# Designed miniproteins, single chains, continued (2): the designs that were tried, part 19

Each design is a single chain, and the fold is of that chain. pLDDT is the mean over its residues in the fold that is shown.

## One batch from the design tools (miniprotein)

Design m4672
Fold by ESMFold2-Fast:
Structure m4672 (fold): chain A 71 residues (1-71)
Amino acid sequence: TDSLIANLKKLIEEGEYDIALTFALIGAVMAEKAGDRETAARLYEISAQAAEKLGDTEVADEYRRKAEELR
């Protein structure tokens, strides 16, 4: 999970926002299904960052809310 998060942050740094969002969301859903709320919250936060960089602030706010609900 830490390795995945590091790779996703690197994708955001490199401007690969759409790819980062896709992988972060897949990871978040899988973490939720596994009961790993902490990892799911972190991945939803990364999803929010990627969505915000893509200009979709409404979607970013939604993912941020999901992260808060998991903490």
Scores: mean pLDDT 84

Design m4673
Fold by ESMFold2-Fast:
Structure m4673 (fold): chain A 74 residues (1-74)
Amino acid sequence: MRETQIENTLAGAAISLWRGRDEALEQHKQALVDLGVSETSAEAAINAIRKAIDAGQTPAEAHAAGLEALRAAE
């Protein structure tokens, strides 16, 4: 259940950034922390998503980058 919530939060962050809703990123980061993700890991995941979107990747690719960064940080 928590894993699915973390994945959904990262997907939401990727879509929000792709739509230009940068103000929602802090809310998604806090949602990850509330789900038991460390602040460092949550920040790494959000930064990976931002980097992917800035590089012209799709929300799905950005979501995958966020998941990989989260796993690497923990």
Scores: mean pLDDT 78

Design m4675
Fold by ESMFold2-Fast:
Structure m4675 (fold): chain A 80 residues (1-80)
Amino acid sequence: MKEKVLEELRKLAKELGVELPEEPSLEEIRELLEEAARREAEPEDLEEALEQARRMAELAYTVLTDEEKAKEILREANAA
């Protein structure tokens, strides 16, 4: 799971021409996902897309730093 998330982030970074370190910080992941959202979102949806990108960045960072916590968050989201 961690490796898959990191590979997806690196693939996205390569597509956008952004360099990611082997252990990206939350800030680096956030900037990457916000840039992707800015390119894909319609102007009316931009604010929501940016907020979703921020939430996804926090989840991705949690998966990379604390896999158990990430699984718990996803389990709770699916249980409600």
Scores: mean pLDDT 75

Design m4676
Fold by ESMFold2-Fast:
Structure m4676 (fold): chain A 103 residues (1-103)
Amino acid sequence: SEEDKKEIKKLLEEVKRLLHEAQTALDNGDRERFRQLLAEIAYLLQKISDIAEKMGDEEILKLVNELLALVERAMRSTDPAEQKALLDEALEVIDKLLEYVDS
């Protein structure tokens, strides 16, 4: 529905904001804040996935699953350089998702 699309967009904008905060925490060496932010991002992405599945939107579901995989890899990594690269990839995927939802 149009309301579901609006909710997805709002949640995606929040995820993008938190991804930028996670980059800042990583750059500052704040490992605890970084992990807390990734957990919140994963929670919001699961909510988006549930809405996308109910809508039957395969493109949103595919891109959200790609984001979840990147976030899960970042959560498992202990290498800040790998974590930074994964966050950069996540930001590319979320921008693609936001463009798709706005179309």
Scores: mean pLDDT 89

Design m4677
Fold by ESMFold2-Fast:
Structure m4677 (fold): chain A 95 residues (1-95)
Amino acid sequence: EEELKKKAETAEAMGRIFENLKRYDLAARAYEIAGDYYSKIDPKKAAEMYVNAGRAYLKAGDYEKAIEAFQKALDLDPSNEEARKVLEEAQEKLK
C-alpha cells in the first residue's frame, strides 16, 4: 500500500533528523515506527530500521528497548549479522 510506504519513509527521515540532533530517544521511536510500517511491505528494510532504533536506544541508555528492537530485527532477518552483534553488545550493557 502506497500510504504505508510514505509513512515508513517519513518516519525513517524523522529518525535521521533526530539522530543528527542527538535526540536519541525520539530517533529510536521514529525508526521503530518506520520498522513497523516497513514490516508490512519490506521485512529486510524493517529489520534495518529496528537495528537503527536499537542503536538509538543504546545511545539514549534504554538497554531493554534496544534489546527488544534488535530481537525484532533478527525475527524479520535472522541472517542480519549486524543485528546479532549489537544485540550481544546491548545484553553486555544490561549486565
Scores: mean pLDDT 85

Design m4678
Fold by ESMFold2-Fast:
Structure m4678 (fold): chain A 89 residues (1-89)
Amino acid sequence: ILLEAVEESAEILSKVDEELAKEFREELTRLVEEGTLTVAKIVGLALRIIGEALQLLLEGKWSEEEFEAMSKAVTESLRILDEALEKLA
């Protein structure tokens, strides 16, 4: 189920940053409920989260290790969401 994949993905992001995980979860849940979730929208959201993480790094609020952890978490989330979409096709 797509909502389960969203929850699993948000859980992975929450281990790095709770606010970015919440943004990711809320936006994906809305798209799933509206029936408008697409690969392009998932990728666009992932790029936005990475951009926010990069801004936190550049502002000195995050360490390089935290940025690397978020990049890895987002990549794993994309894999989980892609697998969930594949199962529904």
Scores: mean pLDDT 83

Design m4679
Fold by ESMFold2-Fast:
Structure m4679 (fold): chain A 60 residues (1-60)
Amino acid sequence: SLVEQARKDYEEGLKRFEEGDYAAASTAFGHARKLAEEAGDEELAKKAEENLKKAQEASK
């Protein structure tokens, strides 16, 4: 399902962020946000957006 795909992309983003790969984390969180929005999972979409912004700041 879209929710399952969004969750997997979100988990991938967290893993990449922990590894210091902020570019890969940003990509994964961006995908998670889009899929969560399409699935109507507002909570997951907000979490993905917050972590996307953190990853983008860290990659600066």
Scores: mean pLDDT 87

Design m4680
Fold by ESMFold2-Fast:
Structure m4680 (fold): chain A 92 residues (1-92)
Amino acid sequence: SEELKKLAKELEKKLNESGFKAKVSVEGTTLYLEIEAPNILSLIGLALYFIGLGLDGYEVEIEIKGLTLYVKITAPDEESLKALLEELIKSF
């Protein structure tokens, strides 16, 4: 979806404007986030936030390498992913 890709770019921009170094992409109903945190406290806070997204119907996979957080979120449908992207953009 072009709309989902546009929202992913908006989220990427928002994260980078908030002091993170981020790459955001969407494929189908899956959101991919690569976020380098400026420090360990920001990394922990961000990781806890995504772990806390134990949302009904979402699958979340998290990997940490150094100060970089890799997040894979699979939504049940494109409408759910759109709602998640809009909420994430609002949260940053």
Scores: mean pLDDT 84

Design m4681
Fold by ESMFold2-Fast:
Structure m4681 (fold): chain A 57 residues (1-57)
Amino acid sequence: MDELVERVRELISQIEDERLKEILTRLLEEAQDPSVPEQEKLAILEYLEQKARELLS
């Protein structure tokens, strides 16, 4: 899980659109909340990874 979080954070850091970068960073921070179930956290991380990759293409 930590490796996926770091990978997503790195991809988000490469996004040039500051507004989208801020939104995606916020979602990543919210996914790290201990109250979020692991299955939901994984789904959010996978969504963020895919979205960041699309924005960087």
Scores: mean pLDDT 80

Design m4682
Fold by ESMFold2-Fast:
Structure m4682 (fold): chain A 62 residues (1-62)
Amino acid sequence: DLTEKAIKNSEELAQSAIERKDYATAARYYQNLSWLYELMGDTEKAAEYRAKAAELAAKAAA
């Protein structure tokens, strides 16, 4: 499934960004994950990733 591959790729890229403390890039990938889960009908996970993206973006701005 193309969507499943996109999710896994975004998770790996977000993890790599966190490891190098690039929270702005990690926030972007979490935003992409929220959109992908929304397309799959998983509104709960979409909301969770949206919240995590906002937290990481705030951390990057601090």
Scores: mean pLDDT 82

Design m4683
Fold by ESMFold2-Fast:
Structure m4683 (fold): chain A 70 residues (1-70)
Amino acid sequence: MEEKIKIYEEFNEKAQELIDKTKDEEKKEKIGKLAQEGRDKMLKADEEGKSLEEIKKIAEETLKKMEEIA
């Protein structure tokens, strides 16, 4: 339970930092969309009973894609 919450919190914090640091509105929109898609994938994986490792992987892959745009 606690570990799962931490994954979501860390993802949200890092995603928000990337959004806040991005000055270009087009890039900001793309990063925001990726963050939402990532959250949706993480939530779906959780609802399907996927492991914490799979949820972490989704978070990491999403953050990496966001960093590439930022």
Scores: mean pLDDT 82

Design m4684
Fold by ESMFold2-Fast:
Order: structure tokens, then C-alpha cells, then sequence
Structure m4684 (fold): chain A 86 residues (1-86)
């Protein structure tokens, strides 16, 4: 499964933290692609297990409870999680 994480409205410290998280995933052996456009960070991850995907969904839902705007879309073998920071 391919997972696309989109983080919107990031401050510079938040962008730095999420980029470091993405680098950590690449170091763990996942195929990771990173794209930065202004205050938007897109991370594409390939090779995640079903359990790892479920954890990402759970993390996104916890952020939604904390006031973040979260949209989760499944299209074929691709899961997109879009998170807009407050």
C-alpha cells in the first residue's frame, strides 16, 4: 500500500519536525519521497504494513480530536491522510 501524508499550514519548527520524522522512516528502510511547497509538506511512503497504516490512521484521528483538520481518503492501493495544522 502507498500512503500519502499531506501536512498543511506548518510553521517552520513544525515543518522541520515532520521532515525529520520522514527521514527517520527512510532510515528504517521504507521508500520515502518528500516534497516541500511553502508551508505544505507531502510525504509519500511505500511498503508500510497493514498494522503501520492503521497506526498512522489512529495518529491522524488523535490529531483531529486535538483540533487539527483531518481528511483520510482511500483510492485503490493508495491511502491519503491530509492534516491541516491550526
Amino acid sequence: MKVVLVFRNLSVPQLTAEVLRAIGLELDGYKVEIKIEGDTLTIVIEGLSKEEVERLIQEARELEKRGYSVTITEKGDELTIEITFP
Scores: mean pLDDT 79

Design m4685
Fold by ESMFold2-Fast:
Structure m4685 (fold): chain A 56 residues (1-56)
Amino acid sequence: AAARIEALEREALALLREMQAAGPTPELIARLEAVLRELEALGVEALDTSDLPFPP
């Protein structure tokens, strides 16, 4: 559902922001990976890599 996809996208962005503020930890990386996998399972493309902390 659109609301679930929106919530997952928001969670992924929040995790990325937290990683930028506090530094990447294995726990934050694992949570981000889980969120991205769930988005893929829902038929959503991975987040635009230009919005990630590394180049596309």
Scores: mean pLDDT 70

Design m4686
Fold by ESMFold2-Fast:
Structure m4686 (fold): chain A 72 residues (1-72)
Amino acid sequence: NTKKAEELFEKGLEAYKAGKYEEAVKYFDEAASLGTGQLKARALAYKAGALHKLGKDEEAMKAMEEAEALLG
């Protein structure tokens, strides 16, 4: 459901702003799983940002690569 993906994405943003990067990754991952197109790409890009904040650079690069593949 696109609406559920949007809700999860917003929760991810709230967690990210609060410095809760592990929770942000979880919400962005679920949003990407349920979302399609631009929303999925945005969720994957923000997931990459949160993973980078956690020092998980390889996982961050993989998430960004998936996001870019969706955008063209």
Scores: mean pLDDT 86

Design m4687
Fold by ESMFold2-Fast:
Structure m4687 (fold): chain A 66 residues (1-66)
Amino acid sequence: MLEKAKEALEEELKKNGTSTLTPEQFRKIARKYGFNIPDEDIYYYAAKGEGRLSLEQAKELLELHS
């Protein structure tokens, strides 16, 4: 499930033509693949990136909760 979640993050970025994810986009993908990541952790990382998550931060959040 972790690898499929990572692939889904990469596909979301390609689909949107962006390098970063919103917290809402990340939460939706994480939950789809069975990750129950606290909103506090998602928004903590997003605060470091001007309200957005880089692909690397998103992958790190998945790995910390796998």
Scores: mean pLDDT 83

Design m4688
Fold by ESMFold2-Fast:
Structure m4688 (fold): chain A 74 residues (1-74)
Amino acid sequence: AMDERIAEETKRIVQLAKEGNFEEVEKLRDEADKKAAEYRKQGNIQEAIDWEVVAAFAEIYLAITKLEEERKKK
């Protein structure tokens, strides 16, 4: 089910973030955003929402990472 796909993608984002692979997290966020936009354009709202959730999760992790990096600078 799509719920399982969301779970798999979010687990992957967490793993990549733990590895410090933030550029891959950003790529996953961008890909999820593109998929969500395409599904919305097609009228496939269910799939669009699923990918929007994945994109939002990745974006939150990127935001947390940027805040931590800024705090480490000073």
Scores: mean pLDDT 77

Design m4689
Fold by ESMFold2-Fast:
Structure m4689 (fold): chain A 66 residues (1-66)
Amino acid sequence: PEEDFKKVAEQAIKDAKELIERFKETGDPALATAAGLYIAMVRLAGNEDEAEELRKLYKEAVKEHE
């Protein structure tokens, strides 16, 4: 079961990165919301270092569309 959670966490990290990149390109607020939710899920799964890296990317993308 723990290995399955690891795979889910790895996929969530990939999905978060893709959503952040797409938001950076499009400025779509729905993508920003989705990215934020995935970052929160990554953090809740115990991947705090990865969540922090994603949060930095997210903040840069938000800054570009402010």
Scores: mean pLDDT 78

Design m4690
Fold by ESMFold2-Fast:
Structure m4690 (fold): chain A 109 residues (1-109)
Amino acid sequence: ALSPEVQALVDRVRELVLKLSFEQALEVARFALDRAREILAAREPTFEAEVLLGLAEIHLAIAKKTKDPRLAAEAVELAVRAVAATAGDEAAAALAREAIARAEELLAK
């Protein structure tokens, strides 16, 4: 499970993503997934982290097909969980904060 601090950041990402247009929600999810992949590539990823990142890609693919921003938000949570499993809570919190900043940037436009 995520630490309470990281979970609070993920909950904030979900809140912001659900306020975005569907296309903007997908942009935040793609950003988080790409950033998580970079973090995992710089380290020896755990099997759990690889599975979580794979599930995030599946959620993003279904979100694109169904136009469901909730699945985009779930993809971000799975990406943050993958980072937590490999790089720990501090790295996971940093990714969640980057996702929050991206969502806030898109909401300001």
Scores: mean pLDDT 87

Design m4692
Fold by ESMFold2-Fast:
Structure m4692 (fold): chain A 71 residues (1-71)
Amino acid sequence: PLTLPPEAQLTEAQVEKVFDDIRKSLEAAGELTPELQKALDEARKQALDMIKKSGTITAQQLNQLVSQMLK
């Protein structure tokens, strides 16, 4: 889970780092399946799209996208 305050605004670079960290953690645990990798890619695209539309994404919004991906 993200440890940032829910209202914290993230840059594109920070969003990409979060997804890269999640991917690496899953890979290290042997849990990175092709399905999870595709879901991570899709969530990353949605997060970047939100930044383009709204100028920013909050840590809460990013955490919600990641949580939906894992369901």
Scores: mean pLDDT 76

Design m4693
Fold by ESMFold2-Fast:
Structure m4693 (fold): chain A 55 residues (1-55)
Amino acid sequence: VPDEVIERYRKTLEKNRELLEKARKEGMPDDTIKALERSIKAAEEMIENAEKRKA
């Protein structure tokens, strides 16, 4: 897996984490919070699997 792809996933993950914190602070609907949490978990799993494949 190209390093540039993993780096993009990490940047997207950081952005989504910021959005999640803002959504929680602003009291956004549970569905929105859960969607962000699922996106974050999926990105974390993609990064972990990509790193395992590089090792």
Scores: mean pLDDT 78

Design m4694
Fold by ESMFold2-Fast:
Structure m4694 (fold): chain A 77 residues (1-77)
Amino acid sequence: MTPEQEKIREGILKEASGTMYYLLALLTEDPDEKKAYLEQAIKYYEEGYELLKDLDPELAEILKADIEKLKADLEQV
């Protein structure tokens, strides 16, 4: 396995973690908990974006769009 393939794997795992926190945010009605989960989801997606931006530009653009959407959702809490 190449070092590039390991970086892609790490980026995908970061995306999975971000998605988990986003789902937790959708399941909670408490505004403080919702905000905390959204902030964690954004953090993991940003970490995934940094790993993937030069190696998988298509997935990186999807993560960038998701980050912008979650930041907008966070402003509504």
Scores: mean pLDDT 84

Design m4695
Fold by ESMFold2-Fast:
Structure m4695 (fold): chain A 70 residues (1-70)
Amino acid sequence: TEAEARAVLEAARRALSDPEAAAKLAAEVAALEAQAEALAASLPTAEEQARAREAIRILSRGARALLAEA
């Protein structure tokens, strides 16, 4: 469930009490976002590209919100 997923992410956020670890994760998230965007751009239709980009946007927002609280 979303509540279970949130609990796992909250545990991960608590593990990122180290600012250095949080900064490294932020850089990794940015690199993964760039890779995901490149893959989305390679999809054969505009509809598939739009769906992939929406998914990336939602996931990126969640990851950045967690990093901001760490």
Scores: mean pLDDT 72

Design m4696
Fold by ESMFold2-Fast:
Parts: C-alpha cells; structure tokens; sequence
Structure m4696 (fold): chain A 66 residues (1-66)
C-alpha cells in the first residue's frame, strides 16, 4: 500500500513538476506516509490528483481559445 501510494505520488509529480500547489500537496502526503498516517496521505493524494486533472482541463481550454 505505502509503496503504491509513493509510486502514485511520483507519477503526479511528473505530470505537474512545476506547479507549487500540487508539489505542496505531494510533500504533505509524503510526510503523512512517513508518519504512518495513511488516511491523511490518501486524502492529500486525492486532492493532488484532482488539481492535476483540473490543470489538464484548463490547458485544453486555453489551447481552444488561442
């Protein structure tokens, strides 16, 4: 489980490496995992996933407007 969560965090970091909000959530999730707080880590991972998905939607719309 922890290894799976860490792999997902790495994937999200690659999808939005320069987004400070995503990076903050990923850092918090990693810290929660180190503390053994799995529920907090899952919540933060879900928030990061949602932000990445929203960024993809915004990027698509931006290209359509240009």
Amino acid sequence: LVEELERRLDELEREAPDNPEVQRLLDRAREALRRGDILTAIRLLQEAQALVEELKVREKRKKELE
Scores: mean pLDDT 76

Design m4697
Fold by ESMFold2-Fast:
Structure m4697 (fold): chain A 66 residues (1-66)
Amino acid sequence: NAQKAVEELKKRAEEAIAAGRDFLDLVVPGSVSLEDVKKAAEEAGARIESVVQLPDGSYGVRLVPA
């Protein structure tokens, strides 16, 4: 569901930053709002660099450390 997807995005972003990664690419379900994605990324210490719409209604998001 959307809430679980947001929670997992935040965890993955936190883990990627802790591991010293320059960026993290994720696929987010179309049911998740872009504002919720942005908020979760910011809470994890990241920001959205790019968003791409995918044919199945999901979207690809690139996160970078803030």
Scores: mean pLDDT 82

Design m4698
Fold by ESMFold2-Fast:
Structure m4698 (fold): chain A 60 residues (1-60)
Amino acid sequence: SKEKKIEELEKLIEELRKEIKELEEELAKETDPKKQAILQARITVLKGEIFLYEEIIKKL
């Protein structure tokens, strides 16, 4: 059903939001510019994945 698909995608989004929050906390404590760049890149990728899942939900 649509409801089950939405629930599964919302669960994936929640897990990604938790991972982003942990990476943002790491970034806030990081003083090495190279490591900051890597953390920012990882956060950007995960935000992109959330965007794709939200777009899928909108189409359901």
Scores: mean pLDDT 90

Design m4699
Fold by ESMFold2-Fast:
Structure m4699 (fold): chain A 70 residues (1-70)
Amino acid sequence: SVLDELKKKIEEAIKLAEIDLEEALKKVKEIQDLVSSKTDLTSEQKLELKKRWDEFLEKYNEVVEKKLLE
């Protein structure tokens, strides 16, 4: 499913943020562009995507913030 694919890509982006922040940012942009191109999503699918995306973005932002503070 699209949700499973997005989850996997976000997990990879989180791992990349610990190793290579620039590559992680590129992956995040690719994921955001992919989500934005899905204009045919149902309201239920949009709500589920938003919940998952927000949860994963919070984790990603925590990793990025730690890198900036170090």
Scores: mean pLDDT 69

Design m4700
Fold by ESMFold2-Fast:
Structure m4700 (fold): chain A 63 residues (1-63)
Amino acid sequence: MKLRVTVEPGKADEVAKIIEEFGGKVLEKNDTYVVAEVPEENLPELIVALAQHPGVTGWERLP
């Protein structure tokens, strides 16, 4: 599943690392967002981790 995570400036690398720890593959990374492909089985735990991270301002599922 593709996921777009909106990040605070300077936090994209920290957020990308969390995504990779949950088995995600980072497809795009810039100062405002990270796009990744994530295994659906890991998605609930990843979303909890992202919600607790101060560098994350939002997330959405991509088609």
Scores: mean pLDDT 82

Design m4701
Fold by ESMFold2-Fast:
Structure m4701 (fold): chain A 87 residues (1-87)
Amino acid sequence: MVEEGEKLFKEGLEAEKAGDLEKALEKFSEAAQLYTKAVLEGDKSALPKYMEAVKKLVEVAQKLGLLSKEEAEEAIRLADERLAAAE
């Protein structure tokens, strides 16, 4: 689960670098879903990875016009706070 999520997250990063924002959105969304499943199965180490995937998903969604700049900034701030709280 976590390993497959990491592969999808990397594919999302490559798509973003290539300018394929729709593919990046899809891959980051799929990675976030797999990390959520890993957390539900007891793998707490997937929580920081989930927050990173959500942050990237929000950034790409804002670039695609699916979120306002203000909505994206707030979502990223909340994800960063969650990451900082996770030791």
Scores: mean pLDDT 78

Design m4702
Fold by ESMFold2-Fast:
Structure m4702 (fold): chain A 104 residues (1-104)
Amino acid sequence: MENAEKAKRYIEELKKLLESDTPDVERIKELMIEAIKNATPELKDEIIKVFREAVEKLSPEEARELLNAIRKVAQENKDFDILIEAGVLELKLAVDEVIERRKA
């Protein structure tokens, strides 16, 4: 389907942005939303992998903005796999914040 080619293109662009030392958060957010909207079952695992990499790469505040945007789009698209992953990443981010506060 045409959607698979679009999603693959968005995923490739996301991977390139994540290679930057100062990734453009707004562009990552836009591309991730478009990748999810155009997701096919075959690309779902790749989208989840890139989503996970983006959350790890971004600052805690930027990661929360991305998580909120993705959660909303996944709910609208009824994509429970992406919703579950967003929940797991949100929990991990909260745990990491507690660990960082204890180091300081």
Scores: mean pLDDT 78

Design m4703
Fold by ESMFold2-Fast:
Structure m4703 (fold): chain A 69 residues (1-69)
Amino acid sequence: EEKKERALKLFREADKDGNGKITKEEVEKIAKEAGFSDEEIEELLKADKAGDGTISFLEFLQALDKVLS
């Protein structure tokens, strides 16, 4: 809903390099700005399944759907 729309807008703003990835630190900032709880932020950060410290747009979308379900 509203949180998801805000998070997606903020992701696009954070991805200024246009590489389709942002850091876990950037995801945490986005989630806080979008009004997510600490528990929801922890779930979003788990989207980094590869453990490389970055989260792709698709991984972020999937994590948002899981957190908001």
Scores: mean pLDDT 76

Design m4704
Fold by ESMFold2-Fast:
Structure m4704 (fold): chain A 77 residues (1-77)
Amino acid sequence: SEALQLLEQAIQLARQGQVDEAIDLAIQALFLAKDLFSPEEYIGRILRLIGLRLDGASPEEVAAFLEELLEELKKKL
């Protein structure tokens, strides 16, 4: 799955401190997998990612959320 590959890459980038690029890839992964989510779930995840960027979240906090998204996506596939 392209969405899973993008999320795994995003987690790796977040762990390397590349937070902005990680969030961008996670948004792309969610868009590719949007039909697996309700509109409310999809919007909620996007807003959370935007919030992490705006709040200047740590690499560890971003990686943790991306790992949560990866597990959600695996469960829906």
Scores: mean pLDDT 87

Design m4705
Fold by ESMFold2-Fast:
Structure m4705 (fold): chain A 87 residues (1-87)
Amino acid sequence: MEQFKEDARRAAEELVRGAEEEINKAKDYLSKGDYDKAIREAIHAMFLASVAIAAASLAGDPETVERARKLYEEALKILEQAEEKKK
């Protein structure tokens, strides 16, 4: 179980980094008026953050769970902003 928890923790951190990168891309696209691309990257970030929450929970890492949850919420806000701008 020890190696499995370490593998899960490493996976969670990698997914958190991926979510952060996709959020940065979504913000860049949103600032440029590329709303379809902003939506796509925000959805991808939400997916990565969701999987990171699951992996961090499995690893028993509440700090990474909280980080991933905040990233999910940030990505959701970007998605909502981009969708509003497309109306």
Scores: mean pLDDT 87

Design m4706
Fold by ESMFold2-Fast:
Structure m4706 (fold): chain A 94 residues (1-94)
Amino acid sequence: SLEEQYRQEVLKAVGYKIRAIGLIEDGDLEGAIRAYDEAIKYYEKAAEITKQLIKEAEEKGDQEKVKEYTEDLKKLQEEIKRLREERDKLEREL
């Protein structure tokens, strides 16, 4: 299901984000940038799935789910922006 695919993409993104933090602590800035890029990729996939979930909920007339998924999409977009800013900061330190 789209919901299961969404959950899997978010879990992958979170895993890469945690990995990036550990790599920063170890002084592996190049590894951290690569891990952040993977986290961003999976969050972007989750955002695309969320857009599909919004369309499905709209077609079913499920206004509560439309609101929920729209809020989730905004949070994903904010997180992607934060991770891009953080990776760019690390890249400047190379």
Scores: mean pLDDT 91

Design m4708
Fold by ESMFold2-Fast:
Structure m4708 (fold): chain A 60 residues (1-60)
Amino acid sequence: SEVEKLTKEVAEILELMGFKLSEEDLEYIREKVKEFLENGGKRSDLPDLVFEIYDELLKK
C-alpha cells in the first residue's frame, strides 16, 4: 500500500538522522503517514512531515 511505502521511506530518513525506531515509533509514523495521505499530502510536502515527526520523537 502507499501508506506502507511512505512509512518505510520516512522511517529510513529518520534512521539516517540518528533515530533507533521502536515498534511503537513505527506505529506512530504509520498513523501520521496515513493522516498525511488522507488529507491530500503531496510528495513535495514530505520534508515537512519528516520534520514534524522528528521534532515529536526528540521530545520523548
Scores: mean pLDDT 82

